# Designs tried in a protein design run: designed miniproteins, single chains. Part 67

Each design is a single chain, and the fold is of that chain. pLDDT is the mean over its residues in the fold that is shown.

## One batch from the design tools (miniprotein)

Design m2318
Fold by ESMFold2-Fast:
Structure m2318 (fold): chain A 76 residues (1-76)
Amino acid sequence: MKKREEFERLKREVKKLHERVVAELRRQGRLSAEEIAQLDAVFNGALRQAEDLARRGDYERAIELLKQVKEDLKAL
């Protein structure tokens, strides 16, 4: 139960962070529209993988993957 709640909270946090990072990169003009689309595709792929892990009951790995995505977004 608590692991599912942590996963859902972290998923919401990571989605908000992604939206903020993309908006900031767009404002700075550092990425083209095509590069932003690629970043979105990679992000959505990682989210899909984390959701698949959670569906299998592997919340530990799903949470770890979302934490990695969060760190990758912070590095941009």
Scores: mean pLDDT 82

Design m2319
Fold by ESMFold2-Fast:
Structure m2319 (fold): chain A 92 residues (1-92)
Amino acid sequence: GPEERIVKAIKKYADEVSVDTAAEILRKVGEKLGVPELGKELADRFRATGRPTVSAEELAKALAEIIEKSNVPVDLATRIAIQIAIDILSKE
């Protein structure tokens, strides 16, 4: 499913992602998929944990939630989420 595809893509770059990077990915994916408020909510939730990093699995689960709530077809939404995540992670 979408979550498994996203985990595999993220883990090519990192097993753990900084909260700042994860928050940026969530905000950008939320905006691109037409659910910017959910993207911000999930980003704020990650920041509120006080942890320096989140796992690839935690980030993928949050991205899958954005995909599920979007009006974009699931395969296209998954490809967009992966593309945004990889673009950001490849610069770290």
Scores: mean pLDDT 88

Design m2320
Fold by ESMFold2-Fast:
Structure m2320 (fold): chain A 72 residues (1-72)
Amino acid sequence: SLQKELERLQMLKGLLTISINSTKFVIERIKANQKDKEKADKLIKLEEESIKVLEDQKAELEERIKELQAKI
């Protein structure tokens, strides 16, 4: 059903939000604990690139959710 598909996509969006927030927490931990600035900057860049991928995936899910909500 459209309702079950909507619930599934909303669950997946929730999981992506948790992943994004967890990665942001990792960045804050790197900033607090890594005293080598060059190493910290490289690690932060990788984590920020990961966040971008997750945010792009979340945006695609949000568009799909809107399309399904318009049909209900």
Scores: mean pLDDT 88

Design m2321
Fold by ESMFold2-Fast:
Structure m2321 (fold): chain A 73 residues (1-73)
Amino acid sequence: MKREKALELVKKALEAIRNKDYQKALTYLSEAYRLFLEDPSVTLEEKQTLMEALRAVANKDYDKAIELLEKIL
């Protein structure tokens, strides 16, 4: 299901952030968010948390992004 694919992308995004590859992290998170929107099993809270993580990476708040992404996993 799309949720499982999105969670794998979240794991890849976390690894990208840890490797300081922030452009790849943003790409993975954007694709994960698209998949979250297409899966009815994903809660509004999960969607909001992933969007907040995307904003954190864009704002260079990488510690906050990691905390939010680990909360989803």
Scores: mean pLDDT 83

Design m2322
Fold by ESMFold2-Fast:
Structure m2322 (fold): chain A 80 residues (1-80)
Amino acid sequence: SEVDEALAKLQELIQRAYEEVQRLNDPKVRELFNQTLLEVQQILDQAHQYLQNGDVDKALALIQQAIELIERTIEEILRK
């Protein structure tokens, strides 16, 4: 499903970000990553509520928002 594909992409991006955080071993980078994970979790909680109500399109939009957030965080990490 489109939801499963979007969630798989999000998981891959989170794993990539985690590997960069480990490589850089910078407390400020780790704090940024942890803050981003908290925001992603909040977005995914909202997406889950929309899925429970049958609003697949709204859930997908939120998962895409989480993907964009992780991508931006990776960009910020790579600038360190």
Scores: mean pLDDT 88

Design m2323
Fold by ESMFold2-Fast:
Structure m2323 (fold): chain A 55 residues (1-55)
Amino acid sequence: GPALEAQIEALEAEGERLERELTREMAKDPNSPRARALAAEGRRVGEELRRLKAA
């Protein structure tokens, strides 16, 4: 329904933001703790998005 679609859209936007930030951080320092944290957060968002799309 519309609520689920809005939640998916919001998570996709958040995933895109995290991906762009990770790309910038990796270009600056691929071994940074921040790059690892951003990658982990991106995985969590991706898992939640997959779960919602399977509902």
Scores: mean pLDDT 85

Design m2324
Fold by ESMFold2-Fast:
Structure m2324 (fold): chain A 89 residues (1-89)
Amino acid sequence: SAEQEKLQARAIELLDALAERVASVVTDPDELERFRRIVDEAKRSIEEGDGARSLRLVGELQRRIIRLAPNDRDLVRMASKARAMAYEL
């Protein structure tokens, strides 16, 4: 549906914004590489319509953000929003 396509587009845009902000806050290159790979997998699962996989991967991103940058309120809110959007897909 048009609503699902708009939600997919917004979810992908939010995941890209999450990746950019994480790169500015997290300095560990191994953690950044892992985060980028999970973002890419999550975006692919959203594009393929795999709601179960996208929700699992976005959940992993949220857990990593809470562990790596718990005091970054903007990142934590963005991750929560991404998970809510993935749940609706």
Scores: mean pLDDT 88

Design m2325
Fold by ESMFold2-Fast:
Structure m2325 (fold): chain A 74 residues (1-74)
Amino acid sequence: SEKDKKLKILDELLEKHKGKNPVVEFAVEMLKLELEKGKEVMRKRIKEAKGFDPRTVTREYRRVKKLVEKKLKE
């Protein structure tokens, strides 16, 4: 399914950024959470997260989302 393809791309991105970019790792995890449990659950998790600026996470989330959409079209 399209969801399974997106999850595979996100897992590959997570492995690539593991230990290098904590905010990007968190943004990838948030996209996975949105796909699995929906946008409201994801938004709540971002707001309640400690150690990250919600604005920075939202910016990285949008960037990762665009990257996933591009890879999905390839």
Scores: mean pLDDT 82

Design m2326
Fold by ESMFold2-Fast:
Structure m2326 (fold): chain A 91 residues (1-91)
Amino acid sequence: AARSAAELARAVAAVAAVIREHAERLIEAAKKGGVLDPEEVEEKAARELAEFEARLAADPAGTLAEIEREASTESGGPNAELAARLLAAIA
Protein backbone atom coordinates (compact mmCIF):
# COMPACT_ATOMS: atom_id res chain seq x y z
CA ALA A 1 0.00 0.00 0.00
CA ALA A 2 2.84 2.44 0.87
CA ARG A 3 5.44 3.54 -1.66
CA SER A 4 8.69 1.57 -1.82
CA ALA A 5 11.92 3.46 -1.00
CA ALA A 6 12.69 3.75 -4.74
CA GLU A 7 9.15 4.98 -5.58
CA LEU A 8 9.35 7.52 -2.73
CA ALA A 9 12.76 8.82 -3.90
CA ARG A 10 11.41 9.19 -7.47
CA ALA A 11 8.32 11.10 -6.29
CA VAL A 12 10.47 13.36 -4.05
CA ALA A 13 12.78 14.22 -6.98
CA ALA A 14 9.84 14.86 -9.34
CA VAL A 15 7.99 17.09 -6.83
CA ALA A 16 11.18 19.04 -6.05
CA ALA A 17 11.70 19.67 -9.79
CA VAL A 18 8.10 20.96 -10.18
CA ILE A 19 8.49 23.34 -7.21
CA ARG A 20 11.84 24.67 -8.53
CA GLU A 21 10.32 25.31 -11.97
CA HIS A 22 7.36 27.09 -10.35
CA ALA A 23 9.72 29.32 -8.32
CA GLU A 24 11.69 30.19 -11.50
CA ARG A 25 8.46 31.13 -13.32
CA LEU A 26 7.32 33.36 -10.43
CA ILE A 27 10.68 35.20 -10.49
CA GLU A 28 10.49 35.62 -14.30
CA ALA A 29 6.90 36.93 -14.09
CA ALA A 30 7.92 39.44 -11.37
CA LYS A 31 10.77 40.72 -13.57
CA LYS A 32 8.31 41.40 -16.44
CA GLY A 33 6.60 44.05 -14.28
CA GLY A 34 3.40 44.46 -12.31
CA VAL A 35 5.18 44.17 -8.93
CA LEU A 36 6.82 46.99 -6.96
CA ASP A 37 9.89 44.97 -5.90
CA PRO A 38 10.87 41.93 -8.03
CA GLU A 39 13.89 41.32 -5.74
CA GLU A 40 11.52 40.76 -2.79
CA VAL A 41 9.59 38.19 -4.86
CA GLU A 42 12.88 36.44 -5.78
CA GLU A 43 14.07 36.37 -2.13
CA LYS A 44 10.69 35.06 -0.90
CA ALA A 45 10.58 32.36 -3.61
CA ALA A 46 14.13 31.23 -2.75
CA ARG A 47 13.33 31.10 0.99
CA GLU A 48 10.08 29.17 0.48
CA LEU A 49 11.84 26.73 -1.89
CA ALA A 50 14.60 26.09 0.68
CA GLU A 51 12.03 25.52 3.47
CA PHE A 52 10.04 23.16 1.22
CA GLU A 53 13.14 21.14 0.25
CA ALA A 54 14.18 20.86 3.92
CA ARG A 55 10.69 19.62 4.91
CA LEU A 56 10.60 17.16 1.99
CA ALA A 57 14.02 15.78 3.03
CA ALA A 58 13.03 15.46 6.73
CA ASP A 59 9.62 13.81 6.10
CA PRO A 60 9.27 12.81 2.44
CA ALA A 61 6.21 10.55 2.87
CA GLY A 62 4.27 12.96 5.09
CA THR A 63 5.17 15.98 2.93
CA LEU A 64 4.07 14.19 -0.27
CA ALA A 65 0.79 13.16 1.40
CA GLU A 66 0.06 16.79 2.41
CA ILE A 67 0.90 18.07 -1.10
CA GLU A 68 -1.38 15.41 -2.66
CA ARG A 69 -4.23 16.36 -0.30
CA GLU A 70 -3.87 20.11 -0.97
CA ALA A 71 -3.41 19.69 -4.75
CA SER A 72 -6.41 17.33 -5.02
CA THR A 73 -8.72 20.03 -3.57
CA GLU A 74 -7.54 22.72 -6.02
CA SER A 75 -10.07 23.47 -8.79
CA GLY A 76 -9.53 26.40 -11.16
CA GLY A 77 -7.66 29.60 -10.47
CA PRO A 78 -3.96 30.54 -10.70
CA ASN A 79 -2.72 27.48 -8.75
CA ALA A 80 -4.57 24.89 -10.89
CA GLU A 81 -1.57 24.30 -13.21
CA LEU A 82 0.82 23.86 -10.26
CA ALA A 83 -1.65 21.50 -8.52
CA ALA A 84 -2.01 19.36 -11.68
CA ARG A 85 1.79 19.18 -12.13
CA LEU A 86 2.29 18.21 -8.46
CA LEU A 87 -0.33 15.42 -8.70
CA ALA A 88 1.35 14.10 -11.88
CA ALA A 89 4.78 14.19 -10.16
CA ILE A 90 3.44 12.34 -7.08
CA ALA A 91 1.77 9.61 -9.20
Scores: mean pLDDT 75

Design m2327
Fold by ESMFold2-Fast:
Structure m2327 (fold): chain A 72 residues (1-72)
Amino acid sequence: SAEEAREVLERYRRAVEGLLRLLETDPDAFSEEEKREALRRAEGLTRKLSEKYPSVREELEELLERLRAFLS
């Protein structure tokens, strides 16, 4: 549903923003391996959520791109 899609998007956005803040304030918080694992998990989750909630796919992909920039 549209309501469920918005709730999922907001939850995902908050999680992404939280991780980005942590990476900005403590760049050494994650090892290279932990960064790769986090990105792999985020990519998988974004794919699944985009398939289930196509109405928010573009916003989910944009958030993933922001994570990729910091975790790559």
Scores: mean pLDDT 84

Design m2328
Fold by ESMFold2-Fast:
Parts: sequence; C-alpha cells; structure tokens
Structure m2328 (fold): chain A 69 residues (1-69)
Amino acid sequence: SMEELEKKAKKILENAKKALESGDEVVSRVALHELSEATGMSEEEIRKKLESGDEEEILKRLIEYYKSL
C-alpha cells in the first residue's frame, strides 16, 4: 500500500540521517550511495537535502523506486 511504502521510505531516510550524524565516513558513504542508486539523485544533492531537512523529493523518488520493483 502507499501508506506502507511511505513508512518504509521514511524509515530509510531516518537511518540515512543517523548514518550522516554518526561521523562514520564509511557508513555515511554507503547510505548516500544506496539513496543515490534508488533515487537517481547525486550523493551530494542527497546530503544537502537531508542536512537541511528538505527531504520531500527524496521521499517521492524512493516511493516511486519501490513501486517499480
């Protein structure tokens, strides 16, 4: 369902934010790379949006990615 996809996407974003906050560069790069592959956005663009809390476009693209599977 759409509700379940939104919940999953939000959980993935929350985990990625925690990875960035951890200060672990390897964990951060892995999280950004996975989001980049799913959304088609650059890792730099994703990092900036997550740091600013402007995550709507990332959520939208994640939901579409999971719908396509």
Scores: mean pLDDT 82

Design m2329
Fold by ESMFold2-Fast:
Structure m2329 (fold): chain A 87 residues (1-87)
Amino acid sequence: MYLDMLTLPKKALEYAKAGDLDKAKSYLKKAIKVFEELGKETGYPEPIQNALKLLKEALKLLEAGKVDDAIKTLEELINSLIDFGLK
């Protein structure tokens, strides 16, 4: 559980930028699972709901081949998580 909340979205972004969409999707699905479990444990506070919305949208964009839009969505998510104090 340590650092997975930030590390998994960062890995998804890294692979999306590198054009490795299969790995990007894999890390994104892992990130969604981590945030879903945390949401269940914490009662889905707004930062977790917003993170899940952005993660699911990024996955949908990657599956649709909208790679640049998915990258922007992941960058928005990562900046939001850093601003919230997740290092």
Scores: mean pLDDT 81

Design m2330
Fold by ESMFold2-Fast:
Structure m2330 (fold): chain A 105 residues (1-105)
Amino acid sequence: VALLTSDSIAGGIFAEVAKELGLTYLDLGNGVELLKLPLEEVVARARELAAELGLDVADVRILRIEDLGDGKYRLELIDVATGEVLREEVVDVSELYETLRRILS
C-alpha cells in the first residue's frame, strides 16, 4: 500500500493499521507534493515502483488521505492496476483507525 497524506496524525494511524494487518508500505516520496499531482501520474509512479520491487500491480493500492479540516478526512482507496477508485469515504478522526482497518483488510 502506498500512502499519500499531508497529516502526521493520519500517517501515524495508517502506520499502526498497516503493522497490525501485515501490509507492505510503499514509499512514493513526499505525500504533500504527491497530493498536488494528477491521480494518473501518482498511479504511474506506483506502477513503476511495484515493477522495481517485483510486486504484482494487482496487489498494489494507493491510499489518499486528505485533511478537510475540523477533524474530517477524505479517504480514497485506488487500484494501481486499473487506476479505479475502489472506495471513497469522509470520516471523522475518531473513526479513522476503524475505517482504515476495514478498507485495508
Scores: mean pLDDT 78

Design m2331
Fold by ESMFold2-Fast:
Structure m2331 (fold): chain A 77 residues (1-77)
Amino acid sequence: REEAARIAEAALKEVKRYLDQGDYDTAANVARMAAKRARELGVPEAADHLEKSAEYAKQGNAEEAIKHLERAVEVAR
């Protein structure tokens, strides 16, 4: 769980940076890669939130993307 939490925290920081720059495609890709890794680590609840964050990021909905990233960090801990 600690490793999945670290990945979610890194994704939160990196995705926020790309969302702030308006790079929604890269933000979505970062969140999606983090989701795959969280699922591989056996934390599907965090992966589900990271996948939702990727979908919202792709839509340009930074607010919802960030909320789901924060939830991913919370459930991974």
Scores: mean pLDDT 82

Design m2332
Fold by ESMFold2-Fast:
Parts: sequence; C-alpha cells; structure tokens
Structure m2332 (fold): chain A 78 residues (1-78)
Amino acid sequence: MSLQQSQQLLQQARQYIEQARKALAAGDYASALEYLRKASELLQQVIDGSTDPQLIAEAQKLLEEAGRLSDEAIAAGT
C-alpha cells in the first residue's frame, strides 16, 4: 500500500470514529457500532497493507480506541 493510500484510510477511519462519538453522545448505539466497525475495517487495511511502522502504530492505537468505544456502545445499548 502506498503512503498516500495509508494516510487516506487513516483519515477516513478518524472521521468514522468522530461520527461514532457523536452517535454515542446522542444515545444512538447502533449507529455508533456501525461507524466503529467501518473505522476498524479501514484501520485493519492500514495494518495489513502498510510497511511504514509509524502508520501501523497509529492505526493500532486508533483500533484500540475504536475497540474501547465499541465496548461502551455494546454495554450501553446492545
């Protein structure tokens, strides 16, 4: 995967995480989980496809964050 592609996927994943936080704040746990799933899929693509250790580390950190938010959504609404 190119550096540009990895950066774009990370940006999209961050946007989904922000949408998930907004959904959680609104009590929309189903939408929050869907956004977090989309973010996790993009982050996994970066981890699997990137050769840049800094981008992989950033993707792993965001994936852990998405996991925590998913746990919160599941506990609260599902």
Scores: mean pLDDT 85

Design m2333
Fold by ESMFold2-Fast:
Structure m2333 (fold): chain A 74 residues (1-74)
Amino acid sequence: SPLVLVDIDVTVSDSATPQQQEQVKKLGEQMRQWSQTPLTRDQALQKLKDFSEQLRKIVGDRVTITLQFTRVEE
């Protein structure tokens, strides 16, 4: 069943640089594109992994991510 991303919230440490904040914002925008198009389970998991890995490279472990997905077929 297709999934759509309905919400994304990313909180980074107060010590994060403006450059890190900008890169996190860009990744969040990429993630929000999911809310416009239903994704397969495999596609959703792959994008989530890519997002998490890229986010870690930017801010390390100083981040909290909240994601919410809803089934389109409800």
Scores: mean pLDDT 65

Design m2334
Fold by ESMFold2-Fast:
Structure m2334 (fold): chain A 112 residues (1-112)
Amino acid sequence: DMMKKIEEKLKEMEEKYGMKVSVAQLLTGDGTLVPVIVIENNPSAPLEERKKAIEEAARLAAEVGAAGVVLENLPSTAEGRELVEYMERLAAEKGLRAGAAQLTARAQGREV
């Protein structure tokens, strides 16, 4: 039931917003695996559509009890910074952890 809902939402976000979304397991320092929703930035998608994908991913993460959201493939641009700040704000409002592209490269050794 939950996996089917997740798969349907991931496909819907990719089709509507052009942003690839997946579920990953992060290994914490205490050996615990925690689920996160991973969003792969698409620089060809309009900024507002990318924000909608982030909003839906944060909503899904909260709904399924994930630990947080992670944004990957993010350019070092003003738009990239705006997307990170938007995601971090939405995550904080929902009690979720947030991670950017630089955090995903070292996710296993870093608290989000």
Scores: mean pLDDT 72

Design m2335
Fold by ESMFold2-Fast:
Structure m2335 (fold): chain A 63 residues (1-63)
Amino acid sequence: MQKKAEEIVKKLLEKDPTISTDDLAKEVAKELGISQDKAIDLVDDALGKLPPEVLRARQLARD
């Protein structure tokens, strides 16, 4: 599950690095057939493993 969630998050961020964590969790939940609560945990773990430049791009888009 975690590896697939990481792949989905990476794919979505490559398409739109400004995508919200909530939207990432919804897409992960849909693709994996799991609850949104569990998808949020998987997304948070995946985001923590991303390169700093990707996280910075997301912060700039939200500010």
Scores: mean pLDDT 75

Design m2336
Fold by ESMFold2-Fast:
Structure m2336 (fold): chain A 95 residues (1-95)
Amino acid sequence: SLKAKQQAIAAELKPLLERANETREPEAIAEAVEAVGKAVVELALEAGLLKPEEAEEILKLVEKAVEALRAGDWETAEEYLRKAEELGRKAVEEA
């Protein structure tokens, strides 16, 4: 069930998001961004809004953004997240 999967993911994401907001440490923010990105892609793929190839490309961009965040390179992280968002938006609009 998509709804059950959404609830499970939301429960998993809540403590990560709270930790990122409270600490504002690069590692905590990177963990939250990675978890949210993977969850969104997984839900969209299961809902039929993304093709496997599109999901793989978006996940690679999220991974690069997470690496940049851990390195303290916020500009590079923002660029990769923007590209991931644009690809996701186009895929959903085409679906």
Scores: mean pLDDT 80

Design m2337
Fold by ESMFold2-Fast:
Structure m2337 (fold): chain A 83 residues (1-83)
Amino acid sequence: SELEEEINRLVDELHRALQAGDKERFDEILKKLEELGYEVFVLPPATSPEEQRRALDELGRRMAEALAQGKKAIGVLLSPAPV
């Protein structure tokens, strides 16, 4: 759907803004996602596979709780990819 395409674009933009340290853009995109009824969970950057796995487990729990409450949820995981 067009909404899913917009959400995917917003998530990509949110991820890029977060990796670039662009707080102003990050806040604008986050607010737009929240206005569309989505709860956004942002994971801090992990340097090890073990830390990333633990962060993903915690994200899964939080997203499951949000979905159980009838909310839509989006998870954003930072990667060390350079611009």
Scores: mean pLDDT 74

Design m2338
Fold by ESMFold2-Fast:
Structure m2338 (fold): chain A 78 residues (1-78)
Amino acid sequence: MEYSDEEIVEALVYAYENGSEAGKKTLTRVLADALGISEEEVRRAAEEGRLEELIRKALEVGSEHEREVMRDMARAAL
């Protein structure tokens, strides 16, 4: 829709912190796949306050499919 990458990042951070367990798990999986890292590394980065950095990078290097999943999750959180 009309959402910028910045709005997607903000919405996904909000969804991770305030959303369902299923939503957190899905976002963790998508980020791990897009970045080529483990789900444990994604969770550690989130605990360290680096989730925004990971989402931005995933939007830059991820496939069209991975970016679409992230945008759909952001819309559900908005």
Scores: mean pLDDT 80

Design m2339
Fold by ESMFold2-Fast:
Structure m2339 (fold): chain A 91 residues (1-91)
Amino acid sequence: LSEEMRKDVDDAMVKLIASVTELALNNEGRPELGEKVKQIIEELAKKLPDKEEAVKAATEILKEVDKGLKEGLSDDEILKRVKEIAEKALK
């Protein structure tokens, strides 16, 4: 609602997306990938000064993970795609 509350909500949303992404990968039997993706999202949140941009990037990562899981992609291929999204967000 206020500008300060909006920033707090965005910060909480990035943390939630990181946790949800890890849980989704753990449920698919890929806990090592889940840990690595969570670390990438958390690092992205620390490096991006704009929390709204961090939410956008984390959401894109979650969507790419979901797509990769549905397509039956390997951990290495999913991780590569996640890293590409993070790299683009940091530009």
Scores: mean pLDDT 82

Design m2340
Fold by ESMFold2-Fast:
Structure m2340 (fold): chain A 100 residues (1-100)
Amino acid sequence: MELSKAELREIAEEAIERLVEIWRENGVPEEKIKEAEERMRKAVEELLAKYDDVEEFTSTFSIVARMIAQEVFGKDREALAKVDEVIKEAEKKVKELQEK
């Protein structure tokens, strides 16, 4: 099944919302959360405009999301593991919807 850009945006936005919640629960300042959320939402729109391929969009967004998370948490392995789980779940959802 071919995913629309609207469906890809929805999956990415759900992942961003879950990442924002993890950051709040881990005591990240609201100003820093707001900046990271804005950067990720902007990346989603730029990648949707640049790529028509679902795999290329998904892999590139995953890299960007992990980079932003590493900037926010540094070497906090526990917080980064929670972020990685959110990204992996979003990637799995994209793959499952493509295979249906």
Scores: mean pLDDT 79

Design m2341
Fold by ESMFold2-Fast:
Structure m2341 (fold): chain A 77 residues (1-77)
Amino acid sequence: AAECGDTLLTIAKNIVKDKGQDSLTLIQVNLAAEEALAKGCNAATITEINLLVQMQLLLQGGKITLTQLEDVIKLSL
């Protein structure tokens, strides 16, 4: 669980860095989730994190910061 959260967060940080952004869109979060699954992460854990992130995206106008993503991952543990 914790290792998969860290994997997802690392992928998200790389997306933000590569795009010169400070936040992630739904498409970018889904891409990070797919990459985490490809790295052997548990599907149930990634699905739970992705659901919580989608809820946060709705509240934040379609974008989530790395800090908000970290908080969501902590809640899913």
Scores: mean pLDDT 76

Design m2342
Fold by ESMFold2-Fast:
Structure m2342 (fold): chain A 102 residues (1-102)
Amino acid sequence: MEERIERLAREAYELAKKANEEEVQEWMRFVKENLEPTEELVTRLLTLAAYLANLSPEELVERVLERMELLRQGKSLPEEERDPASLFIGAAARALLELEEK
């Protein structure tokens, strides 16, 4: 799982670094309309988080792993999840946990 998260975080960072407004709006629509946990959904969620909060791949990995652990323990995510970047990271953590069960 960690290798998957590290790979997806690196892909997300590179996409965010090169992103234009049109691509960001398309990804925002995709994550709002898609219900299935896929690696594509995770990558787009992480890309949006990296774009909005200027996060490094290492910061994306750390934040995702922290949210995944909280969710595994049945705990609520912190109040910081109210900001859009944190919401996307939380959603990515949930999608990654569902992918682990496949």
Scores: mean pLDDT 78

Design m2343
Fold by ESMFold2-Fast:
Structure m2343 (fold): chain A 73 residues (1-73)
Amino acid sequence: EEEKLLKKEFTLETITDEDLEKIIKFLRKHHPAGPLITKEHILAYLEHKGKVTVKELLDNAPAVLKLAEELGV
């Protein structure tokens, strides 16, 4: 299931609150910066990029936080 989540592509239109919960749980397990990432951070990053995968969020977790802060989230 977690491997399937990594491959799934999300947009603001397709992402659900359940997806956000699963992504946050995954990032908190697999990245040291994961516990600092919120739903708002993920949504801000997704808005800026247009589409993302969980793998992209994992690979760029510090940049996700930085971008959200720059966007006032």
Scores: mean pLDDT 78

Design m2344
Fold by ESMFold2-Fast:
Structure m2344 (fold): chain A 75 residues (1-75)
Amino acid sequence: MTKEEIRRRIMELVAEFSRLVDELEKRATPEQKARIEALRDEVGRAVAQMDTDPEASLKRIEEILGEVRRLLAEA
């Protein structure tokens, strides 16, 4: 995968993360809201390292998105 393809994929995942988090927040418990805020911070850190380590950034964002999808499925 090229660096351009990785960056495009990261941006797509970030957009999906925002959409899923907005949906989850409508029905989240206080504990889940705290976890969502922590995940937002982690996404920000991963995006910040995108130019330095795009593959690590992509992997981390995919892991975070998987966590949000699991929380949404359980809610």
Scores: mean pLDDT 81

Design m2345
Fold by ESMFold2-Fast:
Structure m2345 (fold): chain A 89 residues (1-89)
Amino acid sequence: EENKKAVNEAIEVLTKLMAEGKLDEGYRKAKEIIEKSNMTEEEKQKALELIDEIVRLHREIDALPDSQTGKKAELHRKIAELIKELKKL
């Protein structure tokens, strides 16, 4: 239950700030939420790995030209799957 709260708060802040173009702020805040949580070190490591991959993919989206709509959509689908994995922690 505590894990679910911390994970959901991290997802909410990350996705909100990513949507606002504040990816670095969202990343920093999401990591802080996980690190300060009562999750085990193993669970924190898994959550941080998933957050790192989500941020990496979003940076790839931001680096692509607007003409690459298909590639951007593919990367957004991968981010959605990683968020589903994160929610299962």
Scores: mean pLDDT 85

Design m2346
Fold by ESMFold2-Fast:
Structure m2346 (fold): chain A 63 residues (1-63)
Amino acid sequence: LSDEQLAAIRAQLRALGASEEQIDTAVAIFRKNGLLVDSEALSKATGLSRGQVAAALAAAQAA
């Protein structure tokens, strides 16, 4: 996972109103598991909505 993809994830989640704690937790999970992370598991671990998780994945894939 590139630094550009991680930056895109952070920017997208921040734009959607995620807290810095939620963003840091999500980034840690993406660093460990790459982009093939389960959206339900990520949502449960971070408290992010499924829509926020889907948007973060889309931003990372576009970067």
Scores: mean pLDDT 81

Design m2347
Fold by ESMFold2-Fast:
Structure m2347 (fold): chain A 74 residues (1-74)
Amino acid sequence: AELERQALERVLARLREAGVTGGFLETVEMRAAGKSDQEIIDYLQTELGLPRDVAESYVRAVEEAVRAVIEELA
């Protein structure tokens, strides 16, 4: 949905302004690119070498951040 894309872009901008880098920023970028949760988890594990628990926590944190921003925009 367009609202979810706008929320993801807002989260991404806030993270970049705050100087956040690494796997969490890449998780938000992949969601903004339309990747599924499973594709993101697989990428974080195979390309970045993150444990599954960490990859799952990043996906969850992004879902929470996006939901909060969507509620602000709605």
Scores: mean pLDDT 79

Design m2348
Fold by ESMFold2-Fast:
Structure m2348 (fold): chain A 72 residues (1-72)
Amino acid sequence: MAIQTLGSIKDDVAAGRLSEEGLIKAVDTLTKNGDLSEEMAKKIKEAAKAGDRDKVIELLDEQINRLREQNA
């Protein structure tokens, strides 16, 4: 579930369909559910506030890969 949710968020960010506020809300929800660490959430939020879309995508990919490794 978390991998699929992160993938959808990444696609929306890449397509410009997700606002900064929407991304922050999604990241907060994932952190509350235990699907995202507070450290990673902070990094994603800082990149979002800086307008660094490429960095946001990179961090989302890193989290997806981490979850795949943990579930292997």
Scores: mean pLDDT 80

Design m2349
Fold by ESMFold2-Fast:
Structure m2349 (fold): chain A 62 residues (1-62)
Amino acid sequence: GSSREGGRAGRAAGEAGASAAEAGRIVLQTNGDDPERGARAAERLAAEGLSAAAAGGIKGMG
């Protein structure tokens, strides 16, 4: 592994954002009843991916 790994963190963040947007859209299409819930779920997925990427970068120093 690389000590920097900055590119990996940035890439994971981009992928998480794209996946979250897509997941939110699918949830809205499938249910269509709770658009707010779908949007919040998408946002949470994006935040989780970003947090996981950051934590992985730091903890990967072990």
Scores: mean pLDDT 56

Design m2350
Fold by ESMFold2-Fast:
Structure m2350 (fold): chain A 80 residues (1-80)
Amino acid sequence: SDLALRGVATALRQLFRWGVEHNVPLERVRALAQELAKSLDPETAARVEELVKRAIELARTHSPQETIAAVDADLDALLA
């Protein structure tokens, strides 16, 4: 549902901000994101997984600020 997707998006924004601010292993951030996505339909969960993969690749090569901004932009697009 749209409400469930909005809740998961808010939680993902908080998760990535927390993860990059506290230098949490990216594999752990991904696992927590997958847990959040379990409440979504399979098609939407697949879109979230692709977003998370992009965020993790970006985090390896870009600043925390750039990674957070990209996550926010991708989630805004997912909610559009």
Scores: mean pLDDT 83

Design m2351
Fold by ESMFold2-Fast:
Structure m2351 (fold): chain A 89 residues (1-89)
Amino acid sequence: SELIEEIRELLKRLVKKLNERGDAVRATALAIRVTGLLFDAELYIKQGKLEEAKEYLLRALELLEEEAKRIGDEETVKRVEELKKKLEE
C-alpha cells in the first residue's frame, strides 16, 4: 500500500502545480481519473487480484507521467519511472 500512497502524493503535487498554472480543468480531470484507478487497484489487492491491481496502477502512473511531461516537471517524470520499475520487479 506504500506504492499507492506514493502515487497519491505525486497526484496531489501535480494537481497543485496544474492549478497554479491556471490548468484547473486538467487538474480536476487528472484527480478524478487517477483517484478512480487507485480505488479500483485497492479493491483488486483486497481480492488477491494482483495482476489487475498492477495494470490499474500502471495506468495511473501513465496519466501522471503524461501531464508531468506536458508541463516540464522532470522530477515527477523521474519519480513515475522509478515507481513503474518497482511494479515490473
Scores: mean pLDDT 88

Design m2352
Fold by ESMFold2-Fast:
Structure m2352 (fold): chain A 97 residues (1-97)
Amino acid sequence: SEELEALRTQLYTLETVIDLVEQALAETDPASRELLREAVVGQLRALADSFEARGEHELAEKAREAARLVEEGRLEEALETAKELKEEIEEKIKELE
């Protein structure tokens, strides 16, 4: 299923985002933390574009909200939003299996 393959790819990207946010939360060097934050924002925006391209507008909005939270330095809230987004994708995958 093309839809199932797309969702699995999006899930993998989101798992990478979650790992990067957790790294940013643990990072004590300001320069390294800034680079991690920029990487997270870039990945979340790319993920949002991927959702939009597939008509998944609500998932795209949630990914953009997570990116905004990262830009505002609200990393714990961004992590929570990313984990909620992961749960939504996992449920969609289960419905298609």
Scores: mean pLDDT 88

